# Ledger of designs, part 14: designed miniproteins, single chains, continued (5)

Each design is a single chain, and the fold is of that chain. pLDDT is the mean over its residues in the fold that is shown.

## One batch from the design tools (miniprotein)

Design m16453
Fold by ESMFold2-Fast:
Structure m16453 (fold): chain A 113 residues (1-113)
Amino acid sequence: SLEQEILDALIEVLEERAKKSKVPEFQKVLNELIDILREAKSLDEAIERVRQMLAEAEKKGDDVKADVLRGILTLLRIARDYVEGKLPLTLEQLKAMAENMLTAMEKYVESKL
Protein backbone atom coordinates (compact mmCIF):
# COMPACT_ATOMS: atom_id res chain seq x y z
CA SER A 1 0.00 0.00 0.00
CA LEU A 2 1.08 3.64 -0.40
CA GLU A 3 0.96 4.06 3.41
CA GLN A 4 3.35 1.09 3.88
CA GLU A 5 5.70 2.50 1.19
CA ILE A 6 5.76 5.84 3.05
CA LEU A 7 6.37 4.18 6.44
CA ASP A 8 9.25 2.18 4.87
CA ALA A 9 10.68 5.35 3.26
CA LEU A 10 10.56 7.24 6.59
CA ILE A 11 12.22 4.30 8.39
CA GLU A 12 15.00 4.31 5.74
CA VAL A 13 15.57 8.08 6.16
CA LEU A 14 15.67 7.74 9.99
CA GLU A 15 18.07 4.74 9.80
CA GLU A 16 20.46 6.62 7.46
CA ARG A 17 20.42 9.68 9.75
CA ALA A 18 21.03 7.53 12.88
CA LYS A 19 24.04 5.85 11.16
CA LYS A 20 25.56 9.22 10.12
CA SER A 21 24.84 11.09 13.37
CA LYS A 22 27.69 11.88 15.78
CA VAL A 23 25.24 13.01 18.50
CA PRO A 24 24.51 9.97 20.75
CA GLU A 25 21.44 11.58 22.40
CA PHE A 26 19.88 12.20 18.95
CA GLN A 27 20.79 8.66 17.74
CA LYS A 28 19.02 7.20 20.80
CA VAL A 29 15.77 9.10 20.07
CA LEU A 30 15.93 8.11 16.36
CA ASN A 31 16.40 4.42 17.25
CA GLU A 32 13.34 4.55 19.57
CA LEU A 33 11.36 6.17 16.71
CA ILE A 34 12.54 3.55 14.18
CA ASP A 35 11.21 0.80 16.51
CA ILE A 36 7.85 2.60 16.81
CA LEU A 37 7.51 3.00 13.01
CA ARG A 38 8.51 -0.65 12.39
CA GLU A 39 5.83 -1.88 14.84
CA ALA A 40 3.13 0.56 13.66
CA LYS A 41 0.45 -0.80 11.31
CA SER A 42 -0.53 2.71 10.11
CA LEU A 43 0.64 6.34 10.18
CA ASP A 44 -2.19 7.13 12.65
CA GLU A 45 -0.85 4.42 15.02
CA ALA A 46 2.70 5.81 14.63
CA ILE A 47 1.43 9.36 15.35
CA GLU A 48 -0.43 8.20 18.49
CA ARG A 49 2.61 6.27 19.82
CA VAL A 50 4.91 9.29 19.22
CA ARG A 51 2.32 11.54 20.95
CA GLN A 52 2.49 9.23 24.01
CA MET A 53 6.32 9.38 23.89
CA LEU A 54 6.10 13.22 23.72
CA ALA A 55 3.74 13.36 26.75
CA GLU A 56 6.21 11.21 28.76
CA ALA A 57 9.18 13.40 27.72
CA GLU A 58 7.24 16.56 28.74
CA LYS A 59 6.28 14.97 32.11
CA LYS A 60 9.97 14.19 32.80
CA GLY A 61 11.08 17.72 31.79
CA ASP A 62 13.16 16.41 28.85
CA ASP A 63 12.64 19.57 26.78
CA VAL A 64 15.21 18.64 24.09
CA LYS A 65 13.65 15.20 23.47
CA ALA A 66 10.16 16.79 23.55
CA ASP A 67 11.17 19.35 20.86
CA VAL A 68 12.58 16.57 18.62
CA LEU A 69 9.37 14.54 19.07
CA ARG A 70 7.25 17.61 18.14
CA GLY A 71 9.32 17.87 14.92
CA ILE A 72 8.78 14.17 14.20
CA LEU A 73 5.01 14.56 14.79
CA THR A 74 4.97 17.38 12.22
CA LEU A 75 6.80 15.11 9.73
CA LEU A 76 4.41 12.17 10.36
CA ARG A 77 1.36 14.45 9.88
CA ILE A 78 2.84 15.70 6.57
CA ALA A 79 3.38 12.04 5.54
CA ARG A 80 -0.26 11.22 6.47
CA ASP A 81 -1.53 14.19 4.40
CA TYR A 82 0.65 12.97 1.50
CA VAL A 83 -0.85 9.44 1.73
CA GLU A 84 -4.38 10.97 1.82
CA GLY A 85 -3.62 12.87 -1.43
CA LYS A 86 -3.77 16.31 0.26
CA LEU A 87 -0.22 17.38 -0.74
CA PRO A 88 1.13 17.76 -4.31
CA LEU A 89 4.50 16.21 -3.37
CA THR A 90 6.53 13.40 -4.95
CA LEU A 91 7.98 10.66 -2.73
CA GLU A 92 11.48 12.08 -3.39
CA GLN A 93 10.32 15.55 -2.23
CA LEU A 94 8.80 14.03 0.94
CA LYS A 95 12.09 12.16 1.64
CA ALA A 96 14.11 15.38 1.06
CA MET A 97 11.80 17.26 3.46
CA ALA A 98 12.28 14.52 6.09
CA GLU A 99 16.09 14.65 5.66
CA ASN A 100 16.11 18.48 6.02
CA MET A 101 13.93 18.34 9.15
CA LEU A 102 16.19 15.67 10.70
CA THR A 103 19.29 17.79 9.92
CA ALA A 104 17.68 20.77 11.71
CA MET A 105 16.65 18.59 14.69
CA GLU A 106 20.18 17.14 15.06
CA LYS A 107 21.75 20.64 15.02
CA TYR A 108 19.20 21.73 17.63
CA VAL A 109 20.03 18.76 19.93
CA GLU A 110 23.80 19.37 19.55
CA SER A 111 23.29 23.10 20.41
CA LYS A 112 21.57 22.10 23.72
CA LEU A 113 24.38 19.78 24.91
Scores: mean pLDDT 88

Design m16454
Fold by ESMFold2-Fast:
Structure m16454 (fold): chain A 116 residues (1-116)
Amino acid sequence: ALDAVRKATELVRQGKYEEALQLLKDNADAIKENYDEVLGELQRLFVVAPPEFLEKLAKIPELAEIVLETLSLLAQMGTIDPESVYAAAEPYLDSSDPYLSTLARENLAIVGRPAP
């Protein structure tokens, strides 16, 4: 899991967004199972990634929860672009999963952007 997140960060730095998304998707279960171990590398990835990348990453169902959790932490630290948080969280405001919809609302509250 850790090596996959590191490789994804390097791909994002190179502008290879589709390759990075596919790599993270292919490793989604391992990333989810090892979240505490990979969190530092995920935070580095999220800081360098454009809003469009994080929006697409959050739309991967297996990663949605950990993406919104990681964005919440970075938003609280003030180390992430508010547009990245909004782009990733907004689609989940109406989620049938109450945990995802709650995380989405919390993310938007942190960045001071109202729900649509």
Scores: mean pLDDT 80

Design m16455
Fold by ESMFold2-Fast:
Structure m16455 (fold): chain A 73 residues (1-73)
Amino acid sequence: FEAIFAELQAQADANADGGEADVEALTRRLLREGVGLPEEEVDALLARMRDPSLPLTPAAQAAIAKIEAVAAE
C-alpha cells in the first residue's frame, strides 16, 4: 500500500495544474485493479478523501482493512 500511496502522490505532484477528475479516475483504477476493491468501497473511500470530516463508513472501513491486508503481504 505504501508503494501505491507514494505513486499516487508522485502523480498528483506531476499533475499539479491537472484536473482533479483525472487524479480521481487514476486513484479509482489503482484501488480497483491494484488492490481489488469493489466499486462501492472505492466510492466510499474517495468520498472520505474529498471531505476528511465525514465519518468513517462501514464501506470505507472495509476498503482500509483490505488495503492494509494487501500491504501486509
Scores: mean pLDDT 69

Design m16456
Fold by ESMFold2-Fast:
Formats: C-alpha cells, sequence, structure tokens
Structure m16456 (fold): chain A 100 residues (1-100)
C-alpha cells in the first residue's frame, strides 16, 4: 500500500525533526496533515496554507521553504515515485543530522 508507506516515511521524518528540536509536536501534526492533503486529496494549496499558518509564526522559514518545495514535488508524482522520493528525503535527513 503506497499511501500507508508514504505516511510511515513522513512519520519517521517528522520524528527525526522532533528529536533534533527543529519542530514541535503540534507543528509535526500539522505537517503530517499537509502531506495527507497532497497525497490523498491532491490539495497542494491547502497543504501550503496549513504549513504557513503553523511554521511562519514560529519563525521556521527554512523548514517551511523546504517542505513547501517537497510537497510541490510530491503533487506531480505517482504514489510509487512519492515513496521513492520520501525514502531519499529520510536517508538524506538521517545523514545530515548524524554527520553535521
Amino acid sequence: NPLEQIRQLVREILELLLEAGLVTPEQAEAMLRAFDLVIEERDLEGAVKLLEETLEPAGRYEVLALFINLLDKLSSLSPEEQVQLMQLVLEGLKRRLAES
């Protein structure tokens, strides 16, 4: 089930961001909902708005920009391609947090 695989990968990415102190639990929940809006509902505009409302007031501009770009890429991909992209994002994030 590609949708469940994507949701699991998103949760793992958000868990790493929480452990690194880059997002709060409330922000992580909003980010998970933003991914659901793109993956299940094809609502990129709604997802971007949710991220802006959640991350902008907290001054998380770099996180906001990175996730808007990620959601934009996901919106144009098949479910199988979305899984592949999210696996690459998870691996890249793990390396960045462990090696720098």
Scores: mean pLDDT 82

Design m16457
Fold by ESMFold2-Fast:
Structure m16457 (fold): chain A 100 residues (1-100)
Amino acid sequence: AVKPLSEEELEEMVRELRDILENSDLSEVEREFYRAVIRAIETDPEKFNEVLVKAQELVLSNDGSLENNEEVAEKILDLFVEAGMLSEELKKGLLELLKK
């Protein structure tokens, strides 16, 4: 069973994502993705936790095969889009990055 993150763990995740945004050489699509995740956590941490648990369950059920990473990533992004945390345009941009 996947355990939801505590409030302290979510706050730490936001700090780590902000550090990545400030100190990493990221594409515009990756920067928009991290900003969307930070916004989702700050707007509705409970809903974000529910989506994150579902995403982790998808990863665990995929028997650890790296060959299906693109399909798993698309399903994870779909969960965030359905939750209203990510745009369809940003999902498409992220999937294109995974192919390069």
Scores: mean pLDDT 77

Design m16458
Fold by ESMFold2-Fast:
Structure m16458 (fold): chain A 70 residues (1-70)
Amino acid sequence: SLKELTEEILNKLIDLYDYMLSLGIPLEEARKKVDKLEEKIVEWLKTKSDEEVLEELEKEIEKAKKEAEK
């Protein structure tokens, strides 16, 4: 359901946000990264299946974590 998909997306975004903050990334920078990912998710929800949305989200989260660790 859309509710279940939305809850899973929100949990993943919150985990990414907490991770970036735990690395000492400034609040504004962490928020900007999450905002850009949210824009992508909105577009994916219009054209992709739930499984494809979660797959693309996981890839972008892994990329964001690697960028944050540098």
Scores: mean pLDDT 84

Design m16459
Fold by ESMFold2-Fast:
Formats: C-alpha cells, sequence, structure tokens
Structure m16459 (fold): chain A 88 residues (1-88)
C-alpha cells in the first residue's frame, strides 16, 4: 500500500505516533511492505531524520518501507497530497 503524509511543523513524537498507527494497521492486514511518501512543508525534521524514523518504526511493525520525501513550499502540502492521491 501507499501512504501519503503531509507534515506542517509536526514534532518527532507526533510524526512517530502517526506512523505507528498507520504501520500497525497495515501489518494487521497482512502487508509486509509500505511505500511512504512524505510531503514536507518545512517541518523542523530533516529529510534524513524523517527517513530514519520511518525505517525504525516500520522495522518495529515488521514491515519493509520505501521512503520518498517531497519538499514543498509552505501551504502547498494538502494540494500536492491531493494531486498525488488522484494520480496514484
Amino acid sequence: PTLVLVLEGESREEFERRLRTAFTSFAEKGHTRVDLIIVDEGSPLSPEELEEIARRVAKEAGLEVEVTVIEVPPGQGDRVRSQLLGEL
């Protein structure tokens, strides 16, 4: 499955919580792999930190994850997410 997350100044703890909830749900449905797209509007977390967190949380859930980070201008995250979901 593909998961698209928009980040707009979220803390590390909030990001981890969102990922745990989503990845646990995917694992419960029998998935072993997730494609994660992060749409980042200027989160205080670097792309490297986002990727590290995603890989760690996925491993804890028993999932493989492919992470893509898309940096967007402030206020454009929801628009880009809608476009991605409409085209995927």
Scores: mean pLDDT 80

Design m16460
Fold by ESMFold2-Fast:
Structure m16460 (fold): chain A 91 residues (1-91)
Amino acid sequence: AAAREARRRQGEEARQAVIDAGKKEADAILKTAEEVAKHLLENAKKQTPRSQRAAELSAKNTLDIARAKAERTIAVAEAKGEALAAAIVAS
């Protein structure tokens, strides 16, 4: 009984650690994309109105791609964490 409960707790801790790492990676992806988007908009401020509109579209696209990548990163971390927890409990 105690050994099974200990393995269940170990699995939950391992799952949470993997998920937390995935969320941290997702945050880094979003932060990098925000910096790229900001740089695109800053550079476009000195250009034509056409270039400014193009930069706004590029910035939006960069952020949209980063959000999708961040969501996938979290989903993969959740799946890996769940598999790791199951393996620990099965041990």
Scores: mean pLDDT 86

Design m16461
Fold by ESMFold2-Fast:
Structure m16461 (fold): chain A 69 residues (1-69)
Amino acid sequence: MKITIKNLDDVGEAAGKDPKLGALLGVIYSKYNEPITLDEEEFKKLVEEAQKLIDRMAAGSRAGAAALA
């Protein structure tokens, strides 16, 4: 199945069914800042990349807090 993300409304609809999926799609859409049509394998790769970005942002926030302290 292909997943098409055209705007934040598509992300909101996905979040309504699964908040975790909606958050991941929001990160993906934000990164590319354009309409995306993904196949199942491309979606899995982007989910892994989005998860790495979330993990990096969490790690970066911790490092940023230490730098500000």
Scores: mean pLDDT 61

Design m16462
Fold by ESMFold2-Fast:
Structure m16462 (fold): chain A 63 residues (1-63)
Amino acid sequence: SLEDKLREAEKRIREAAKKQGVEETYDKFLELDRKIEEALKSGAPKETLQKLADERNELIKKG
């Protein structure tokens, strides 16, 4: 499926990041994106979404 192909692509990108020694930063980005998506789907309060956005912004400032 298209979803399976996207997950395979994500796995390949993560493996490349691992070889570069930045897989933890990449995995954290993926986790934050997933948490934001989950929070949006579950109707989480705006404060929760803001905290996730702030964490993502801090990661961007570092990378």
Scores: mean pLDDT 75

Design m16463
Fold by ESMFold2-Fast:
Structure m16463 (fold): chain A 84 residues (1-84)
Amino acid sequence: EKVLVADTSFLDFFSEEEKKRILDALKEAVREALERGLSIEQAAEAAIKAIDAIKDTVKDMSVEEAAEALREEILAYADELLAA
């Protein structure tokens, strides 16, 4: 059903439409991590880690840069977990 949504206040520098695009990219990356074999809990941890990784720099990012950074962080963590 509905995955746990992390605090989105770190995106307050973006418009509502830009926030939606970034969050849609986050959801797509989480979906890809699940398809790669992660559990729901592991995918949630990957999303939280990705958000934590970019939250201090996201204000200086474009929508595309923020989306790509979240995707890269999620998939890197997924690769680490699947290699273990």
Scores: mean pLDDT 75

Design m16464
Fold by ESMFold2-Fast:
Structure m16464 (fold): chain A 80 residues (1-80)
Amino acid sequence: MDQVRQLAYQGADLALSGGSTTDVAQVTQQMVDLSNTDPARRGAMVINQAQSDVDAGVDVDPQQLRQQIDNNIQRVQQSS
């Protein structure tokens, strides 16, 4: 639980700091390996997308990225 969130934040920080796609992929793979759940997979997808955007020169908001990670890892907040 907490380890998956910590790995997600580490992956996000690596993506935002211009870390390599390989390093980000290793962190997201560790998330899936620790917790093979839909929330962990969605968090990994969000981080990998952020890395792709940074590599393409797209500006990514760190706070928005962290909110997306939290929402995916803590389960989708059902409002309906």
Scores: mean pLDDT 73

Design m16465
Fold by ESMFold2-Fast:
Parts: structure tokens; C-alpha cells; sequence
Structure m16465 (fold): chain A 73 residues (1-73)
């Protein structure tokens, strides 16, 4: 499941490519839009992880997702 993959990614991010990370983030956003509060908590943790990434594209993704989450509060 998307949730399970996201939890695995949080435990060992080095095993995932940037494209795989983007796919997991996209899936989590869909789950949040469907009202899944657990997905929202995991997505916030993943955003914090990606903000510390050496990849500028992943840091940009984290900023975009953080803005989307702020609009829902």
C-alpha cells in the first residue's frame, strides 16, 4: 500500500530513487485528499525528511507539499 511504502521510505530513504519518492508523495497526497488523516501525518514526516535532502528537486517538492498542507489548516 501507499502508506506501507511511505513508512518504509521514512525508515531507509537511501534505498529509493527520486522518481520513486515522487510517486509515494503523489499517492500520499491523494490519500490526504480522500480524508485519510494517517496519510497526512506520514506526509508531514516525509516533507521534513525531504527538506534535508541533497537533491534540490526533492527539496522543491517538499516546499510545494508543505504549502498545500498549510492551505488545509
Amino acid sequence: STIQRAEQLLSDPSRYSPDQIRAVVAGLIQEVQSGNQRAGRILRELVRLLQRSSDPSLRALARSVARTLERRE
Scores: mean pLDDT 81

Design m16466
Fold by ESMFold2-Fast:
Structure m16466 (fold): chain A 65 residues (1-65)
Amino acid sequence: MKFDALAIRIIGLAYEMGASIGSVRLEGDTVHVELNIEDEELYKKLEEEIKAEAERLGLKAVIHR
């Protein structure tokens, strides 16, 4: 499923950047991701990467803290 592939990618990206994931949920066509990260630069980079990956799969992404 598209969501399963995206969720795995998101978890991998967070791990590589030293962030923790609070949750990853799919609601309709929108993926909601809760990120726990103090570094604003890494947060912005992760948000951009997650949104790009979701767009490639035809999904929307909303990032929460």
Scores: mean pLDDT 78

Design m16467
Fold by ESMFold2-Fast:
Structure m16467 (fold): chain A 89 residues (1-89)
Amino acid sequence: MIEEYRERIRALIERIRALGYEDTAARVERLAERAIEAIEKGDKLEAEEEIGLLLILGGVEKVAGDDEVADLVYEVADILRELLKEVFE
């Protein structure tokens, strides 16, 4: 089922890219990949740290006035939290 979460996350990253935010999309992709890798390795703490960095990134975009991009970044973090619950609960 991790594959389904990867596809959902990829779709959101593609939407960020489509809005012209290539650097943000690349950062989100890197953080999401690290979070998923940590979950696959059973490293809950590392996964939570990577999700925390996504929330910080979303907050930065929101302060910059990029509300649509911030909402997409927060959605990626929420999907990763769902996966974390499914694997560790």
Scores: mean pLDDT 87

Design m16468
Fold by ESMFold2-Fast:
Structure m16468 (fold): chain A 61 residues (1-61)
Amino acid sequence: NMSQIQKIMDDGLEQAKKAKSEDEVLQIATDTAKQVLPLADTSTAAKAANEVIETGLKSLE
């Protein structure tokens, strides 16, 4: 299910770029992690959330 995880991450990153606030970025990161968790593990879900947070926060600046 690598391709499914990649699609979830890509969707999360696209949404993060459209976010209007830090709260929106954190919500998108949480939703991305929740989708990744049943397909992988906690470590992979946490990494996905962190990438969404970094991408979203850079877009807001």
Scores: mean pLDDT 82

Design m16469
Fold by ESMFold2-Fast:
Structure m16469 (fold): chain A 99 residues (1-99)
Amino acid sequence: MEEFYEKSIEIAKKNGREDILKDMEEVEKLFARVREVIRQIENKEYTNESLKIAAELLEKETDGGIQLAVEIAVAENPDISREELEETVKRAKEGIEKG
């Protein structure tokens, strides 16, 4: 994940996409929070409240994963709008879920 994220930042910088760099920073903060909760669960340091928070963060990670995929696609294709790529990714996911 971290190596993949660093490579994505490098691609965004190469294509001059400063908007993507800011969005990727927010996604990394979300993944860092999810990783910390997973660590607590694996080490049996969790409470009933932390398990609830973990479930909510895992749901957000799924959405964040889609957002990260869109940001990478936009970074690799600077001539395509973020909204167009986001619509395409959402449509593909809906096709898989309905099929």
Scores: mean pLDDT 54

Design m16470
Fold by ESMFold2-Fast:
Structure m16470 (fold): chain A 77 residues (1-77)
Amino acid sequence: MLSKEAQEKLEELTEKLLEGNNLPEELKPYVIEAMKMLLEERKVPSTPEGVQNLMLELSRDPELFYSYLQKALEKAK
């Protein structure tokens, strides 16, 4: 499980990502789930810095981000 500080940073960065890309707020829980899946698979530290660094990596690799967003959406079906 993410620390409270890491969870807070993840929610903050997710809101900014949705706003910047004109994505509906209803996608927020799926983006959060996609980020959690990436943190787990990439074995990124569950810290605020780890979350921020992953977000920076995804900004350079949108294909990776969209593949995990799709997995999160399919998991919710």
Scores: mean pLDDT 75

Design m16471
Fold by ESMFold2-Fast:
Structure m16471 (fold): chain A 65 residues (1-65)
Amino acid sequence: SLAEAKKLGEEAVKLAEEGRAEEAFRKGTQAVIVGADAGDEEGVKAATEYAKKAAEALRKLGIPA
């Protein structure tokens, strides 16, 4: 669902802000999969946007995204 994809994406951003890169990418990937599996183009777009925010947070900490 869109709501589930957004929740996973938000968790990925929070983990990225904490410097937990592996866990952040795992949650971000899961958000995209959940969005795609639901057949919801909007869910995939939302999950991708959160994944970009997580990657940016990691880069600000000097962690390769």
Scores: mean pLDDT 74

Design m16472
Fold by ESMFold2-Fast:
Structure m16472 (fold): chain A 111 residues (1-111)
Amino acid sequence: APPAPSPEELRILSKAVELMNAAAEDGLDGFRKKAEELGLKIVKITYDEANDTITVEVETPEGYLIKITLDKNGNVLRVEVTTPDNKVTQLEPSGGIGGGMAAGAAGGARA
């Protein structure tokens, strides 16, 4: 088995998953609210007009950087966690690109 991530990395990945779930439920507004609830600081928001995506960068008190990319419909496309020593861990969203899972993709957002 590959070496297990550290307890700190697991805690940060758990926060990243909570941000991803909030974004999937309520888009950018849900993401912002959850980041504030978790004590995380939004450092940067970048809009990519060519792909209609939004990338939000969030800093943890421990110095981790969580980078989440959303499409225009609030679907999570990518999550990256950068450690203080610049090691990058990528988290795959459930069901590929945040869509197509019968249990998750249409369960909450009736819009």
Scores: mean pLDDT 70

Design m16473
Fold by ESMFold2-Fast:
Structure m16473 (fold): chain A 71 residues (1-71)
Amino acid sequence: DEQTELARRALEAVRAGDFEGALALIREALALGPLTPEAIEILEKAAILANIQGNEEVVAAAREAIDRGLA
């Protein structure tokens, strides 16, 4: 459940406006290998929120992690 925990922390970081923290957590989740379906769902929520906040870098990182997880 490490990836799910990292994904939840990334979403919390996005909510707090800590985009550097969110990017680090997304990268850590991706580094652990294929994402769990639960982690993918949480990162999709993080990407939507980051997009609303106008942070394209977090959106791109989350989408990249999801894309690799779905392969």
Scores: mean pLDDT 80

Design m16474
Fold by ESMFold2-Fast:
Structure m16474 (fold): chain A 74 residues (1-74)
Amino acid sequence: SAMDFFKRGSIKFNLGNYSGAIEDYTQGIEVLQKENADKSIIAQAYKDRGDAKLKLNDLEGALADYEQALKIQA
């Protein structure tokens, strides 16, 4: 499930494996999109991935994810 990807991603993040965390968050987002999850849930998932990118100092990637979250909730 998407939750399993997000939980595993969070664990990788805490272990300092930020790239692995982003990969897991990306898979979680893909699952949410395929399941036609509620827009609010998809927007929150993009925000969570953006937070992970911020920890990697990937400012451009984080900004893109936050902007996507705002667009989905527009």
Scores: mean pLDDT 85

Design m16475
Fold by ESMFold2-Fast:
Structure m16475 (fold): chain A 88 residues (1-88)
Amino acid sequence: MVEELVDKALEGDEEAQKEITELLEKAGLAGEQTIKDVLEAYKENKDNELVVTQLRLGLKALLAKALGDEELAEEYLKKLEELRKALA
């Protein structure tokens, strides 16, 4: 669910973008601004696999946390941290 929804939203699915925005806002996060920032960064870096992977993992972690799935959120954050460490 989280992975499919995030991947569809980044590929331009407006329904998926709206659903993520509403879920983030329900959790008390700035969903509209978050989606705007992530989509703009994705559009500018869509051919940069490393940046795209970081954006996907970050958005997946936020969405999982917004849904109350703390374990799933930690898994995505761990993958993001491991990716960052591999670049150092």
Scores: mean pLDDT 80

Design m16476
Fold by ESMFold2-Fast:
Structure m16476 (fold): chain A 87 residues (1-87)
Amino acid sequence: SAEERQKRILEKIRKKAEEWIEKEAPDLDEESRERVIELLVKLALGILQGEERIEAVREILRLLGKSTDLSDEELRRLANELAYEVS
């Protein structure tokens, strides 16, 4: 069914997001990890649009202890790269 297919896609994205976090920030606390997974899923599914994508990437970078000193163009590009990585 369409619902079963959507659930499978969501589970696949969540698994790839978890694997990405394990590689990039293995010592990240559980609460921050879940928040990063949520944001990566929303980016990959196209739920977030325009400035929401930029803000999501800034939050991900902050949670990972990375610099947010990037232009809006660089953050938008990174949002697309992260969405691709976990798709």
Scores: mean pLDDT 88

Design m16477
Fold by ESMFold2-Fast:
Structure m16477 (fold): chain A 76 residues (1-76)
Amino acid sequence: SIEEHVKRIKEAVEKGDFSGALAETFGLAAEIVNAPDPEKAIEELRKLAQESEDPTVRELLEFAIKLAEGLREVEK
């Protein structure tokens, strides 16, 4: 789920596992693209990014949004 990927990104960043955090970020982008309502998923994740206290977590969530938006544009 989107929430599970966000949780794993936060845990990876906290542990200093930036490779793991990046892998989860790509997984999050794929989860958004395959969500029943990708537009709603992007909006919800954007709010989570703004509420994030860790700048690294915020940047990774914002990167996931940008990646998902780019992937969705190819299908329009």
Scores: mean pLDDT 80

Design m16478
Fold by ESMFold2-Fast:
Structure m16478 (fold): chain A 83 residues (1-83)
Amino acid sequence: TEEFEEGLELIKKKDYEGAIEKFEKALEIDPSNIEAAIYLHVARALLYRQQGNLEMAEIEREILETLFSHHPISKEALKLIEA
């Protein structure tokens, strides 16, 4: 969806709050959009890291590693958190 693509652009700009809104909107439109769900957790992890909340950032990263480990996009998503 357009909202999903805008969310990815906002991550590149380090506007993680804006990215979260876009991915949440993408999931409102299509709740089965697993890519939007994955990147919502990415944006939350990056926002928590930016705020210095490392415990919450780690929880979001663990969700990506455990619940979405078999999805091909999860490796690319995890790289964004590591950068």
Scores: mean pLDDT 82

Design m16479
Fold by ESMFold2-Fast:
Structure m16479 (fold): chain A 94 residues (1-94)
Amino acid sequence: MVAVEVEDGEGEGPTVTLKVTVYTNDSSAKVTLTIKGVQTGASATADMDSSHESVKEFTITTPYKTLTVEATATAQASGKPTQSSSASGTLTIK
């Protein structure tokens, strides 16, 4: 099983930190995380550690005061079907 969570973030100026947590109950799984800014269409992909809980931080530069980010985690373990989970969060720049 895989699950993903996105923390809502706040920042000042054009740069904000996005924190994404991925959970898996199989430490042998290969986990890939993809993030996408809804307003910008920009995306990034990262390989994740298959620990029970893995955190990845992204530094995002955006001209938008509110940016919605979608995160999708895909996990594949030997002999098991590929699983995916998605979450969204909001980044607010003041």
Scores: mean pLDDT 73

Design m16480
Fold by ESMFold2-Fast:
Structure m16480 (fold): chain A 96 residues (1-96)
Amino acid sequence: SKKELERELVRRIAAADIGEVAAQYVLDISKNEKARQLAQEAIDLFQKARDLYEKALEAVQNGDFETAKKYREEADKLFEEGSKKLNEAEQLIQRE
């Protein structure tokens, strides 16, 4: 349903925001240059994913489900890449 798609996209926007906050925390506490670079790349990816999820949500609200699906699929790829970079940054901090 339209409401289920809207709720899912709102949750995905929130997940991207949480990822950005977690990556920012890595920048705040870490002196490791590689971890900091990965965290900054993750922030950029989560911000792009968030923007695309917001565009997908607007498309759903306008009844354009095909455009919404394209934005969501692109956002999912960016979110996945950001999550991988954040995980690598967190692993580097744990080892040093």
Scores: mean pLDDT 90

Design m16481
Fold by ESMFold2-Fast:
Structure m16481 (fold): chain A 78 residues (1-78)
Amino acid sequence: ELTLLDLIKAALSEYKASELVTPQEAIDVLKKKAGVTGITAEEVRAYLKEKFGIEGDKATPLQVARAVYELLQKRKAA
């Protein structure tokens, strides 16, 4: 849903676009700011590697926002 993605982006907008964040840091912010639960750092890392080719533990806030949003959509379908 558009509103959920907007909330995720708004929560992570506290990071600069050039700043790299770990999935765990981003998830902690999303829990605190947007009430997002049920997503693990491991799931976000797997998504970032599979879809964006990111082999490291850090990604841009926008990449993490997309990963969390897509994982939440899959959880609704499952």
Scores: mean pLDDT 75

Design m16482
Fold by ESMFold2-Fast:
Structure m16482 (fold): chain A 84 residues (1-84)
Amino acid sequence: EKEKIIKDLKEGKISARQAARIAFTAALNGDDEVFLAAVEYLASQPELSPSELNTLYFGLTLVKNVKVQLKAWELLEKKGIKPP
């Protein structure tokens, strides 16, 4: 299941809205690998809606692994995405 989700994210089979939800759920479940894959995909999008950004920020607050949280933030900062 996890490997399939990561593959679908990498292949662009997931919408930005769905990817934001995947990131939130992965953060809630402590699934660092899926969380980072979803964040990387979201950071690659040309534009994110306020709803997608809000879901992503909420997910970030649930991440317990400091290294994962910092890496996710680094990916978003490269895109110019700032906290609200």
Scores: mean pLDDT 78

Design m16483
Fold by ESMFold2-Fast:
Structure m16483 (fold): chain A 87 residues (1-87)
Amino acid sequence: RATDAEIEAVVRSLFPSLSPESLAVVVAFFKRVAALSQEARDNNVPDEELRARIRAEGERAVAELRARGDDETAALVESVTRMITRE
C-alpha cells in the first residue's frame, strides 16, 4: 500500500513541472484516493460507492486547481479521475 511519502514521490515523478501549490493539491487528491480505497477494502464498500467518492474528490481537486488558475493540471486530474472511475 502506498504511504504518503510514496504518493508524493510518484506524483513528483509523473508531474515534474507542477508548482508547489498545484503539487500539494494533486498529492492531497491521491492521498485521499488511497485512503478511500483502503477504507473500501476494510469495510467491503461497493465499487459504485467507491467510484462516486473518488469522483467527488477529483471534482474538489479540479475546483481548487482552477481557482488558482492551473487549468492544465486541473485537466490532468479530471483525466486521471475519469480513468480510475471508469465502469
Scores: mean pLDDT 79

Design m16484
Fold by ESMFold2-Fast:
Structure m16484 (fold): chain A 75 residues (1-75)
Amino acid sequence: IDVDKLVEKAAKILEEAGREELAKKVRETKGKPVQEQLDVISEAVLELEKEGKLEAAMEVSTIEVALATKISLEK
């Protein structure tokens, strides 16, 4: 799976959680460095946790881990 698919999957989870603005922000990182994409996704996880949307936060966190792993493998 490529970075753009991971970004889109995170955005879909954010939309389903009712955070369309975060989903848009995540999608806007397409074509940016993977570290910037990871940073925005990490911020989205924190926002979901702050709102008590723990299930959505866990799902987005799984994508965050997948992106971090991909960065490590492509060094």
Scores: mean pLDDT 80

Design m16485
Fold by ESMFold2-Fast:
Structure m16485 (fold): chain A 106 residues (1-106)
Amino acid sequence: DYYSNLSPEVGIKVMNGLSLSGAALRYLGKGDVEKAREYIDRAVEIGEELAKYDPRAAADILSSAALVYIHMGEYERAAEIAERALEYDPENEDAQALLDIAKKKI
């Protein structure tokens, strides 16, 4: 399990980033697009900050953010974030799949 070997500081940031993506999806499900955007933009910031410490964890957070942008209909932003995730972890299967989905919608 990759996540069980992270440092405590990195682990906390990963949990925060993923929690923000989950919160964004819940707000989007309630029709609160503005709160969803606020939460997901914060998740992207955490993912980018993590990239210099743990690029694989950063890619996972950015992939989860790309999924939320797809659900928001923001396909160009989703593609940008998914490409960023692949820069940090080229083998991230979720990021590759989400990039393919986003590009087909542009």
Scores: mean pLDDT 83

Design m16486
Fold by ESMFold2-Fast:
Structure m16486 (fold): chain A 82 residues (1-82)
Amino acid sequence: MPTISLEEAKEAIRRAGREVGAPEEVVREAIRLVEELAKERPLTPLDVLQAVQAAAFEAGLSLEEIERLVEAVERRLREILA
């Protein structure tokens, strides 16, 4: 499984959040979750997507809003890994 740097993960989350108009608290929490995970092991794209989904769910976003944000992050991670 390819790994992604913490800085690339954080930038993908920030840009995707701006693209879909996600609340700033969701972006901040997703970044916090990937920073904590990166202390324990290298990040995979799946780790980043799961952190984003968890942050959005905890913030009370609708399933449609969660899906849109996760898809935007996934697209950006695919671009970084291409």
Scores: mean pLDDT 87

